# Designed miniproteins, single chains, part 5

Each design is a single chain, and the fold is of that chain. pLDDT is the mean over its residues in the fold that is shown.

## One batch from the design tools (miniprotein)

Design m141
Fold by ESMFold2-Fast:
Parts: sequence; structure tokens; C-alpha cells
Structure m141 (fold): chain A 84 residues (1-84)
Amino acid sequence: SKELKEKVRELLKKYGFEDASEELVEEIAKWVEDTGFSMETVEEALARIKEEGEELTFERFREVALEIDIERGLELLKEGVEKV
């Protein structure tokens, strides 16, 4: 959506990726819309990539976002469930 693309663009600017292409913004926004990933996960992924000094690509963003989602899921399982 247009709203989601604007939110992604604002986060990119916040984390110093303001030079990212509109194509990259659209790819990230569509992937987030299709997968249901939270904007918090998006923000953490961008922060991690920036801290690592890596180039922001859609492939790297997706990889890091999935890693963060797995980490969050594992912490919730570790802290929130007695039996599975």
C-alpha cells in the first residue's frame, strides 16, 4: 500500500538509507505486506544492517528480517511456554 511504502521510506531515511531506490522501497513494502512482518522487525533489520556497515539490498534485508523474526520467536518460546 501507499501508506506502507511511506513508512518504509521514513525508516530507511531514519537509519541512513535515504539514498535507497524507490524500487527497493517498493520491494520491501510489498514483502512486508505479503508476509505480515511487523514494522518493528523492519526497523531492527535496518538498524542491524546499518551497524554492520553493509549495503542495503532486498536480499540482505529479507535475510536479516527473517533472522530477527526467528530470534524473537525463540525468545518467546524460551520465556512463554512450559510445554510444546
Scores: mean pLDDT 77

Design m142
Fold by ESMFold2-Fast:
Structure m142 (fold): chain A 60 residues (1-60)
Amino acid sequence: MLNESLRVGAQVALRRGDLEGALRQAKWLIKNGDIDGAESILRQLAERGSEEAAKLLKEL
């Protein structure tokens, strides 16, 4: 499923410290209707200091 690939991609990006890559994957999860997957990734990004991720998380 496409959303599974996006979730895996986001976790790989987070592991590598690629916060922009992880954020991009989270935005695609939102667009595809996987709000739960996006919320999980956005929470991890916000904990790492991403203000954009924190704003998106509040909009979910």
Scores: mean pLDDT 80

Design m143
Fold by ESMFold2-Fast:
Structure m143 (fold): chain A 85 residues (1-85)
Amino acid sequence: AEETERARAYLESDSSLDPEEVARALARLAAGESPLEIQVRESLERNPSLTLEDIEELLKKAEEEGAPEELLEFLELAKKLLEER
């Protein structure tokens, strides 16, 4: 909610941030809110520079680090939505 909106505004305003870091931060924020699909779609719309490759690298790293299942589901859904475009 408010924390997510504030963090997204920060990520949008800071052009110095690595796209991978932005995607990871958005995924973490979305994990706190449902429905998941809406959060994923909104995150992708706000970050049009995010590529399928960026999301695939994040998924691989998250799996290697043993990230929570909710974060993995978020990234898998983001990958699927990017593939459908």
Scores: mean pLDDT 65

Design m144
Fold by ESMFold2-Fast:
Structure m144 (fold): chain A 84 residues (1-84)
Amino acid sequence: SAAIAASLTLLQLKVLAVLLAKGALTAAQLAAALGVSAAAVSATLKALEAKGLISSKQVGSSTLYSLTPTGVAALLAHSKALAA
């Protein structure tokens, strides 16, 4: 439902927070930074990209993920601790 779709999971918020703090990262770098499996990160990245909160860019053989302006706004709305 639309109400459920508007909510971000804790792992989704952590991914957005790490990208805000460290900039563009690969799925492997995010998995290492968060201490979670590559499968969990990949599923989370697909969900966030589908919501328009992150974008992917191919750089050589690697895929880098970065925050969109919408992703920054969503993180600040859902994480009061990171509000400026």
Scores: mean pLDDT 76

Design m145
Fold by ESMFold2-Fast:
Structure m145 (fold): chain A 96 residues (1-96)
Amino acid sequence: MEERLREEVRNLARALEELAREIEAAESVSATLGAAAALVLVAAAYTLHQLGLEEEAERIRRAALEVIRLLDAGDNRGAAERLREAARLAREAAAR
């Protein structure tokens, strides 16, 4: 069970890295792309919470709100950087 959750976190981290590339390359971020980034962050936080990694889960939940705020401000680069940082945090947490 724990190994499946760790694999899920690694898959979500890869999805966050892909979303960061898409957002950074976009001239305009669609509502669908922005929503996808937020949903993947929420999924990663929930999976980390299931692993008992509550501090990491809370950090990623805060990253979701930050990404939404940055996208609303038109800061696609800042949003992509936050997504990459969240992916790194999730991957490191899954390796423990």
Scores: mean pLDDT 86

Design m146
Fold by ESMFold2-Fast:
Structure m146 (fold): chain A 69 residues (1-69)
Amino acid sequence: DALLAAAEAAAKLTGLSQATALEALIIGKALLEQGSSEAAAAAEIAEKLGISQATALAILKVAKAHGVL
């Protein structure tokens, strides 16, 4: 499962739990599918989950590398 693999990789990279990384990926995917930019999606994820925009961007980049986005 590409989504689960991306969540595991993002969790390792950022130090977040797999559950938080997975939630960030689900939110990010939905926002990008709705036409949001990567930067706008990262800002929304950061606000909703209480993480930095840089961390949210790193999670989205991992997701792209795993073919999830």
Scores: mean pLDDT 84

Design m147
Fold by ESMFold2-Fast:
Structure m147 (fold): chain A 69 residues (1-69)
Amino acid sequence: VSNAQLEKAAKIFCQLLKENPAKSTLALSSEAAKQAGLQLTNSNIEAYLNAVKAACAEELEKQKEQNAA
């Protein structure tokens, strides 16, 4: 897995999260990985999550604020 594929998957995830805030993060991550041509495994999931945080930390945090009780 390349950093470019992880970054691409992360950016697609951020876009999907923005468009589908009610969908599960697992389902959106699966779709983002599929669109990026990335196979998510236990060995690369941490790197993927770091890429997501780098790509849309602000958007992800904003989404959590709107859904937090």
Scores: mean pLDDT 73

Design m148
Fold by ESMFold2-Fast:
Structure m148 (fold): chain A 72 residues (1-72)
Amino acid sequence: PKTVPLLVHNEADTLEAKVRELVEQGYKVVIIDNGSTDDTTAVAKKLAEEYGAELIVAPSSAEALALLQQFA
């Protein structure tokens, strides 16, 4: 399947719907969390378990953007 990277920051309330839509279309999702301070990381872990998504926590915006290049 095609891999789709999602760069997220403080999106706990919207992340599940976006991941579900992509997975239903046959994509593999990689969630790149750019240092979220809300429940985004916890939601992302739940989505990884339920939909087979992968979670990467990036320590900075620059590193998050560099990680996106691995999936483009």
Scores: mean pLDDT 75

Design m149
Fold by ESMFold2-Fast:
Order: sequence, then structure tokens, then C-alpha cells
Structure m149 (fold): chain A 65 residues (1-65)
Amino acid sequence: MEPHPLAEPLWEAFKDVRIKGADEAENRRAAVEFAEGVLRIMRAVGVLSEEEYESAVAYIRKLAE
């Protein structure tokens, strides 16, 4: 699986998200959800194909492990 060029920069942008009152697992999930949210918007506006979106999301989830 080749990493999408946007996956790592998006993960780096959100990986340090800390929500007050959330535990570490919830903070990691929130970081993934924020990164996926940006990719979802890019897919919706036609910048990413469905395949590119799925590949980038899978790679972000792998980086979060």
C-alpha cells in the first residue's frame, strides 16, 4: 500500500489534538476523525477520488496505531 501524499501531513497536523476531559484513546480517535474530515471535504469538492480518499484514510489509521 503506497501512502497517499496528504496522509502523513494531515496526521502530523492533528496527531497532537488534546480535548479537555478526554482520555488518550478518545484524543487519538479525535485526531483521526479530524484528518479524515479534511479528506472527506477534499473528496466532496472533487480534489480527491473515492479510491484516493479510501487509501489516505487507511494510511492515517495505520499511522495512528
Scores: mean pLDDT 77

Design m150
Fold by ESMFold2-Fast:
Structure m150 (fold): chain A 79 residues (1-79)
Amino acid sequence: MSLEEKIEKLKKKAEELDKKDPAKAVTPLLEAAKEAIKNGDYELAEKLYKKAVEAASTVPPELRDLVLESIRAEYEEAK
């Protein structure tokens, strides 16, 4: 599969997980965003990153800051 096809499949899987359990969508959305960065598609990467942040908002407040910081760090590291 091309990298573009891989990103689309990860995005679709993340959307399916988000509907059933939004918190479980965080990892596949972040992975898809990192793949988009590798492909040079920064617009898609930013969109996927924002979706991962939104999914992370369903995490209990006590853990939310740690999860958001982790997501941000991984996204910045991938750039």
Scores: mean pLDDT 74

Design m151
Fold by ESMFold2-Fast:
Structure m151 (fold): chain A 93 residues (1-93)
Amino acid sequence: SKLDELLEKIKNGELSLEEIEKVFLALAASGKLDYAREIIKIMKEKKAPNSVIVDLEIVLLGAEGRRELAEEAIRLRKEGVPDEEILAKIEAS
């Protein structure tokens, strides 16, 4: 499918971070949450900065209806909690 082709391009490093973000937002907005989760997995495997991973996780939590956790993650970032600790909290929840 066209979506599987997009995932393969992301995995192969053919898309910029800006292009990946646009694809991710479109997938989350259209309820394609499994594909959005796969993008986060690929970004982690490619060692993207924790700040980028937190941005994507917050969007996906909101799309999944996990709004309270998304709002908590935003608050923790504002309070200066390291992104790696925020990601550990999201994973534990």
Scores: mean pLDDT 87

Design m152
Fold by ESMFold2-Fast:
Structure m152 (fold): chain A 67 residues (1-67)
Amino acid sequence: RIDELREQAERADKEYQDLVDEAKKYIDVDKDKARELNKKANDLFDKRGELYKEYKRLEEEYKKLLS
């Protein structure tokens, strides 16, 4: 459960970084493409934020069980 949320968050982080890096390649060549890629990156960033919150909450519960 916790591992699933972490993997989803890590996947979203990687996709976010890949989109940002790709957008940088287009910033001086195709501004519309760069803008579209940055928009997709922002959507993934928001999704990651929600996954991170849930992961953090479950991690705290898990730590209580270990103590």
Scores: mean pLDDT 76

Design m153
Fold by ESMFold2-Fast:
Structure m153 (fold): chain A 77 residues (1-77)
Amino acid sequence: MSIEELQKLSREELVELLVRETGLSRETAEALLDAAANRDDARAVAIMLSQHLSDEQLALVSRVLRAVILKEEEAQA
């Protein structure tokens, strides 16, 4: 899924996507999205590293976090 497709999803849909694709708990997925929205890059990275995700899962999480940041920037423009 592209970053542009991820930007079209709601916060709830992004949480469900992360839970489904990575096996993260809903609480952890929400924490990642909140960290991205608040530009807390250090916390987002720490959460990702703690979960022992595969390269494919890390790539997906990174795209989701970038989509959240871009969507917030677009909403503020």
Scores: mean pLDDT 78

Design m154
Fold by ESMFold2-Fast:
Order: C-alpha cells, then sequence, then structure tokens
Structure m154 (fold): chain A 92 residues (1-92)
C-alpha cells in the first residue's frame, strides 16, 4: 500500500513539474494527496486524521523521489528524506 502511494505521488509530482505555474503545480500535488487520503479512509476504515497523515507522508516521499531525479546534486539528501517519509507512513 505505502509503496503504491509513494509511486503515485512521484508520478503526480513529475507531471506537476511540467506545469509552468508553480501555484497550479502545487495545487495538483495537494489534490492528489487528498485523493489518496480518501482512498486510505475507504479501504482501511481509519480515521480521517490518520488517513491524511499517511497520505501526506507518502506524498512527501514521492515528491522527494521526483526531486532527486530532477536535481541530481541534491539526490542523496532527497532520497534520505523520501525513506524517512516512507517509514513514517508505514508506522502510522
Amino acid sequence: MVDELVERAREVTREALTIPDPEEANARVVAAVEEMAEEIKRETGLEEEKARKIATAAGLAGAALAAAELFPENAEEARKAAEEYRKAAEEL
């Protein structure tokens, strides 16, 4: 589950980065995280707050992985951040 959410967030972030307007790009990513939270709530029956925390952590992990691909100079730090966010999502 978490790995699938992370990969989905990574793909959404890659697509969002092709949007010229940073505000529209950010809105696309936020909408995807909200959709993931709703899916987690429906599939697991978890409380909305917990589902949102899992979706947010997975979203941040996916975004960090996308950043690592686009900014190789920061890739090591971005991958470490992604791993920490992924672990946080799994522990929730």
Scores: mean pLDDT 79

Design m155
Fold by ESMFold2-Fast:
Structure m155 (fold): chain A 72 residues (1-72)
Amino acid sequence: MKASPLAVDLGVAKAVALGLMSAEGGRLAGERAEQDGYTIEGLEAGMREAVRRGLASEEGARAAVETARKLA
């Protein structure tokens, strides 16, 4: 599913603001979403990578994806 850059950015910003994701994790997830043309699937892949690297919690990844999905 295609999301807007704004939807991805707001999802990431919410997770960072809640303390569930580092700024570096948000940057990594955003870059992966951009590479995939700002898709929800690209954001999910970026979030899995951020969690794998210890830059985001599973809860933060879910919050970012759900926020982006609601705005897409």
Scores: mean pLDDT 80

Design m156
Fold by ESMFold2-Fast:
Structure m156 (fold): chain A 77 residues (1-77)
Amino acid sequence: SKVEEIVQKVEDWLAGKLSSSELNEFLSTYSADEIAAAEEEILKRRDPYSRDTILALSTLTLQLMKKYIEEKVEEKE
């Protein structure tokens, strides 16, 4: 699934197998709904207070914020 692909890329990034630049470019290709679902999946699999979980969620949330900002820029009135 797309959610599992996102989770795997985040895990690869946390393990140092993927750069932050590569992760961010990859995440830009997914929808906001897919990224949000991946955040929920990470929270089910990991301690929410661990450093790695905080980094993973922060990275995904920053991509969600970017997508929401881009959507608002297209709402010109």
Scores: mean pLDDT 81

Design m157
Fold by ESMFold2-Fast:
Structure m157 (fold): chain A 94 residues (1-94)
Amino acid sequence: MSPEERLADILVRDIFGLDPSKLTPEQRREAALAALTFLVMTGAVHRLARYGKDVVEAAIRWLEEHREEFEQRIGKETVDEALKALRDALEKLK
């Protein structure tokens, strides 16, 4: 749970520049989802590696758990490339 909550906080705060404490749980989840989608679409999802292995693993789990939703929004090929980039980043983390 804590790695997934940390990923959501990073996405909302550091990627979108919003204060997660001022959002409802629903708004926080939507903002985190939008930020992750933005990183995936722009090929920048590998940047999550700077936050550590646990955050990269949480991002992989989020994309896998919501794979159908992401594929409908941004396409299967884009989701597959994002997952590959995250797994490659994970392998390079010590």
Scores: mean pLDDT 82

Design m158
Fold by ESMFold2-Fast:
Structure m158 (fold): chain A 100 residues (1-100)
Amino acid sequence: MMLPSSFDAALSTQSSDVQNLTNRVLSDPNDYDSMNQLIQMDPSFAIPVFDQVIQQDPNNWRVYHMRGVAYRQVGDYDMSRRYFDTAIRLNPDFVDARRN
């Protein structure tokens, strides 16, 4: 018997736009425009998608920043801060990440 995961169930209830953005983000870890759109549409769903991107490109500071923004949008300020700190550590010139 197939028990759908909560993630698979959530994905199946998303709009075609969210599903298309998710597929684009997972296919190209540098598609930051799709990452931004995904955060604006569903920040809670964007978080596990960004986990997959980090697994593909763990040194991409922009993905850590995007994940921090998503955590902030869902109200998890502790996780948001940690991911902004990670983004700054990977790219120290991106000091503006700390303001978010």
Scores: mean pLDDT 74

Design m159
Fold by ESMFold2-Fast:
Structure m159 (fold): chain A 85 residues (1-85)
Amino acid sequence: LEEELRQKMKEILELGKENGLESLGQNAVKLAEAALEAIRKGDLLSAQVQIGLLRIIAGVAKLLGDERLSQAILQAADLLEKLMK
């Protein structure tokens, strides 16, 4: 799960660069990293907030026409929710 999440964060950065949404991809990865740190600390409320913001960023990517970036960000959010088990 954590290795899959790291691979997904790399994919998000690459997709953002490819489609001119580099800052959006970077912000998504920062939110994913913040959520992962919150999960490691047992701060599930902060983790849920960061994951919620990540899903909002995915919606913004889709609105800007980048469905692939949106899907990659949503998949990262789903992996983070699985890590909260």
Scores: mean pLDDT 84

Design m160
Fold by ESMFold2-Fast:
Structure m160 (fold): chain A 89 residues (1-89)
Amino acid sequence: SSLEELKERLEEILRKIDEGASAEEILKEFEKLIELAKELGDEETAAQLERILERVRKLLEEGREEEAIRLARGGAEGLILRLEDRIAA
């Protein structure tokens, strides 16, 4: 399902963060996922991802890379839980 694909991609982002991916790589993965969510017609997930991406970019502009990565992780984890609830419904 489209929800399962979005969840799998978010889990991949979490793995990359755990493996020490740069903030730049994490941003690119979020941008790809936003495009996928829009193509799948999941405007809710796309909007939530765009909100996370904007906040991450702002923290990086301020030189707060560790906080940006923590925000990206927390955002991805929160979206996975929401997608799991939607899949189970």
Scores: mean pLDDT 86

Design m161
Fold by ESMFold2-Fast:
Structure m161 (fold): chain A 74 residues (1-74)
Amino acid sequence: MPSPVEQAIAELEARLAELFARLRAGELSEDEFLTQAAKLLHEGSERLEELGYEDLEAVERRFLARILAELDAL
């Protein structure tokens, strides 16, 4: 069964995917995407810390790598 931590990570991934879809569709500028992605990562990190997640840096690096990959694809 998914833990609360796994569920929180899945929700972050889903919301980041929505931002990528909007960026690719031209609905968001690169600056708007970066602003919203940074806010999402901050809010998600706070939630994971509240849940007692110990490997927060690994999740943050993973999401940052995805953000950079999407920007490089533009």
Scores: mean pLDDT 79

Design m162
Fold by ESMFold2-Fast:
Structure m162 (fold): chain A 61 residues (1-61)
Amino acid sequence: MIEEILEKAKKEFEENPDMSDEEIFKKLSEVIQELREAGASNEEVSEALAELMKYLGELIK
């Protein structure tokens, strides 16, 4: 579930490269909600966000 949520978020960022910073932050907030709904712990949410931020840094640069 957690990996599935992350893969979906990564695909959405890849498919929408023209996302504004505001849209990116909104998407990250949605991912946090989905992770918590899936039963992710605070540590798992933090790790997932770190992975997504790393991915976004690679994609934007």
Scores: mean pLDDT 76

Design m163
Fold by ESMFold2-Fast:
Structure m163 (fold): chain A 69 residues (1-69)
Amino acid sequence: AAARAAYAAMSPDERAQWAMGLVKRALEGDVEALRELVDVTGVSVDDLLQSARFNGDKSLEEAAKKLEE
């Protein structure tokens, strides 16, 4: 995927900026942004669900559950 190739070519600072953009969209409940974030960063959906529940972020929790479907 183009996103993975771009991510691999980025510096650590560029990767952080890119990931922050996707995190903001995922926190808004954007399932597509969450899917891209998981696919590129290797973060598991279970880890995201645990983090969302710990922080009380219902939008992120719902988006992560939809990603599993």
Scores: mean pLDDT 69

Design m164
Fold by ESMFold2-Fast:
Structure m164 (fold): chain A 71 residues (1-71)
Amino acid sequence: MKKEEELLKKTKEYAEKAKESKDPKEALEYTGLAGRYVGELYKTGSEEVTEEALKYAQEAAKAAAELIAKA
């Protein structure tokens, strides 16, 4: 339980950093980190927490894609 909460917290942290980034490269790097933590959550078997984390990672990816389109 605690490990899943820490991984979710890290996913949210990097997803927010990606959304706050104004540099497309930094946004991509933070999006990649959020995705890595989603991958670790899949290994824990916590489906509900993994689904929540995946939503944040998808929001980060969308924000990064929008920045790249404007660059």
Scores: mean pLDDT 81

Design m165
Fold by ESMFold2-Fast:
Structure m165 (fold): chain A 94 residues (1-94)
Amino acid sequence: SKTEEILKKAIELLEETLRRLEELGAPSEVLATIRRMIQEFEEALKDKVSEEKAKKMLDGIIAELEALAATQDAETREVLLELIRGLKELREEL
C-alpha cells in the first residue's frame, strides 16, 4: 500500500540519519531517540497501521524531532533539520 511504502521510506531516512549522526559523534540521547523512532515505524509496518494512524505518527515524530533539533549544536541540528524536511515531504504524500 501507499502507507506501507511511505513508512518504509521513513525508516530508510531515519537509518541514513542515524548513520550520519553516529559519524558526527552526536550525543547518545539523540542516537537513542532515532533508534526508538525506527523501532516505532517498524512496529507500525508489522501492525499494518491505517493511513490516519501513520499521519499521526509522522506528525508526532516530526514535532519531537523539531524540539530535539532546537537543543543541539549546529552540525547535529543541520542533520536533524534535513531529516525533518524529508519526513514532512513523506507526510504530504499520505
Scores: mean pLDDT 91

Design m166
Fold by ESMFold2-Fast:
Structure m166 (fold): chain A 57 residues (1-57)
Amino acid sequence: DSVRKRLSSLSKEQLQQQLDTLQKHLESVKSQPPSPQVERIKKGIEEAIKMVEEVLS
């Protein structure tokens, strides 16, 4: 898991910044009209947020 390994190598501060960025991006995507493309992007961001939260926990 290259993404999880990369996240695990980041400092707690860097992980928090990534989480904040992902949450802002998710809010932006949620403001868009629903479509299969938007739902796919939203799911990807939610999965990324979950991975960062798991590394922080």
Scores: mean pLDDT 79

Design m167
Fold by ESMFold2-Fast:
Structure m167 (fold): chain A 94 residues (1-94)
Amino acid sequence: SKQKNLQLLDEAIKHLEEGIKKAEEGDTKGAAKSVQKAIDLLEKLPKTKEVEEAINNARAALSLLTSPNPDIKKAIELLKEAKKNAERAREQIE
């Protein structure tokens, strides 16, 4: 339903925001956990272009956060793009 999809997007956006905040604090482990929760929620949504872009950017960020030498700045950039993609997906459903 549209209402369920909006709730999933709102929760995913919240987890992306938590991931950004944790990454900015240097908590790469906490950031990765929040990003994984966002990906799990986004994967339950219908695969629109914006949802797929949000998942791809979030997965790319997760890869950087979990690397032996984390590129935190690039991960934050990708998470901000993933959040914008998720927000656009939300606007299209609403």
Scores: mean pLDDT 91

Design m168
Fold by ESMFold2-Fast:
Structure m168 (fold): chain A 70 residues (1-70)
Amino acid sequence: SSTEEKIRQLEMKGVKELMRMMGDMVDEMLAARRAGASQEEIDKIAERRREEMLAFIAKVQAEVDALRAS
């Protein structure tokens, strides 16, 4: 259906954005390590980035659910 096609496009866009977010996380963690950050500071970056990714996933899921409810 056209709704299923919209959901697939939204999910694919979501995957691409998650890949970018994961890349940004790796880059930030590597930059922090090179700057002499402690493991605890690097872990804090990972925790913050994980929460941001979970919030993004929840947003995409809400958009998918709204399309299915239509």
Scores: mean pLDDT 89

Design m169
Fold by ESMFold2-Fast:
Structure m169 (fold): chain A 72 residues (1-72)
Amino acid sequence: SIEEELARAKEAVELFRKAEETGDEEALKKGAELAGIGVDGSFSIKLDAEIALGLAEIKLGVLKIELEKRFK
């Protein structure tokens, strides 16, 4: 559901923030799985996390708008 996908995207954002700050590869991988975002691994963990964070924040914004529209 949209609600479940929104919850996963929120958790992914927090995990990507942790990975960006700390270089935590496990947080990056878990966030990528939750958000459904592919991580290439060709860059540093911090750079991959920064890119994934931007994508996850866009997805989160879209899901919030979609959820609001569904009830209006």
Scores: mean pLDDT 76

Design m170
Fold by ESMFold2-Fast:
Structure m170 (fold): chain A 73 residues (1-73)
Amino acid sequence: SAELEAEKEEIRKKTMEEAAKKHKEEVEKLKKEAKENKWSPKEESIRLFLVMADTEAEGYARFQEKVAELEAK
């Protein structure tokens, strides 16, 4: 139904916002570590890419869990 689809969209929006916030926090932490440890631009770039991949995977997994909970009701 349209109501169920609206709830799924709300869950998607919330999990994306949470993932974006976590990504921002991890990026800030990584930039601080890069400065303190004097990482090369290449090393910083690689680690930023890994942080992005990890936060996307976590956000997607969380979204799937919430949708499954909603559909089980």
Scores: mean pLDDT 75

Design m171
Fold by ESMFold2-Fast:
Structure m171 (fold): chain A 65 residues (1-65)
Amino acid sequence: KITVAQAVEALREAGLSEEQIERARKELLKLGTELTVAQAVEALRRAGLSEEQIERARRQLEKKE
């Protein structure tokens, strides 16, 4: 499990814009304070990120676990 703060850092490391990170953060917070990489990925889809952006973010999220 990772925290929302760790997920946000992974999104920055994946090269997402601050606007994309803010949308993703809102969706991640709906899931609670701790989440799995799979839950984080679903939150990114709900935030409207592309599959390419999600794939880059997933690689960084897996490093935080």
Scores: mean pLDDT 81

Design m172
Fold by ESMFold2-Fast:
Structure m172 (fold): chain A 68 residues (1-68)
Amino acid sequence: SSSDQQAQSIISRIQQSIDNVDTYTPEQRDIVINIHQSQYNRLQQNYPQIDSSLINQIQSGIDQLRNY
């Protein structure tokens, strides 16, 4: 479905940010986190019944960036 495709796209982009997290300054990391948080918020607004496993993957990825 389009919701699954959009969620997988966000997950992929978050993973790319995680893979490159050590190249970011603290300020750049905050910007990247805010971008992914905005993508996540939009996904939830557009697809409120999306699979919780996809939501958990997105939340986990964002938390990993925050806790770096």
Scores: mean pLDDT 89

Design m173
Fold by ESMFold2-Fast:
Parts: structure tokens; sequence; C-alpha cells
Structure m173 (fold): chain A 61 residues (1-61)
């Protein structure tokens, strides 16, 4: 959806992560969302991306 694409675009624009790290964040975010709903809201998508990013950053530290 347009809302989903907008959330992803905003998140990418604010991220300092490499393309490889971004791919890992997306994979993890998809796993988080798959456990919640078939039709996630923009808020749920944003929360999943933030959670996934935190996980990836923790592994890089």
Amino acid sequence: TAALQAVITEWRARSDLSDTELAQVYIRAHKILAAKSANPTAEEIRAALEEAEAEVRAELA
C-alpha cells in the first residue's frame, strides 16, 4: 500500500545502515509482523522496523 511504502521510505531516509544491514532489518521486521496481523497498520510496521533495527544494531556492537 501507499502507506506501507511511505513508512519504509521514511525509515530508509533516516537510517545510517548499509544495504546489507537494511536487508537484515527488513527480514526481521517481516518475521515480527507475520506474528501480529495479515494487514498491519503503518504504526505496527514502524514499530516492527524499530524493533528489528535495535536487534541488528545489538548484533553489530
Scores: mean pLDDT 72

Design m174
Fold by ESMFold2-Fast:
Structure m174 (fold): chain A 99 residues (1-99)
Amino acid sequence: AQANIDRAREGVINSLQQLKDFAKELGLDKVANEAQNVIDLVKNNASPEELEKKFDELKKIVKEESKKLSPEDQLKLLTLMAVAGGSITLLIHIIKKAK
């Protein structure tokens, strides 16, 4: 159980790190900072409820900040968000099932 949770956490951290790095490259400091906040929550073993809430905040920031981008950069940013979203959904599911 713990080994599966640890692997899922690593997957979330890796996907959010890719999102953060791309956001920094584009000068989207709000997205990069919020992605780091979600990474920190994952590393600190935050509850599923806290992770869901913080990731929803990240999604809202990405939606607003993506409006400033070219269509190509917007598509890449939204693709990275979809990957991160899938990873965090999987992590939350594994944690909830372990109860």
Scores: mean pLDDT 85

Design m175
Fold by ESMFold2-Fast:
Structure m175 (fold): chain A 67 residues (1-67)
Amino acid sequence: KKVEELRERLEKELHPLAVDKDKSAIDGRSLLEHPEDAVFSPGEGSNLAVTKESLEKYLPEDPTAKK
């Protein structure tokens, strides 16, 4: 019940939070005053950022290069 709602909210915040965190570092004021700005520019990348790390280890371009 509450746990499910919290989880969903956490995931929803995790996505914009990750993106917002990066942008906040650049424009902390802009994000605080205009949170919509974060939604405009970024398109969600926290989840992709993690998967990218795994992809980097498993380069699909040249798999034969590795063992």
Scores: mean pLDDT 47

Design m176
Fold by ESMFold2-Fast:
Structure m176 (fold): chain A 58 residues (1-58)
Amino acid sequence: SELAEEIFEYYLKKDYKKVEELLSKVSVDTAEKIVAYIAQYEETKDEEAFKKGLIDSL
């Protein structure tokens, strides 16, 4: 998904404002799921798991 790739790239670049803008385009339930994957990434630093989680959520 293009949206999943954009969220992944902007988050890794620390462009959090752009990530918030992209999340505003999805449902609240989807946004909460993505935020959970972001939290998991901050603990693990596993980029592959993070990217897969974003793709599976979108």
Scores: mean pLDDT 84

Design m177
Fold by ESMFold2-Fast:
Structure m177 (fold): chain A 77 residues (1-77)
Amino acid sequence: SKLEEAIETVKKAIELGKKNKSLSEAELRSAELSLKILEFIKNNDLEGAAKYIAELLGRDNIEEIKEKLEKLAEELK
């Protein structure tokens, strides 16, 4: 699935970045945050993903974020 491919790609990027010291701490943090969001989607926890993103961005539009994540999850099937 596209979702599994995305998760594996991000995991591989994190592993290579750590091994080669090619990614800064900020870049590793961003990659790890992306991975966490993808793992929420894999577990069909779109509400958890939306709340997590809203908290990171200082936003309160959880429903709108959730709708965007539902569309993304459908495209990654």
Scores: mean pLDDT 79

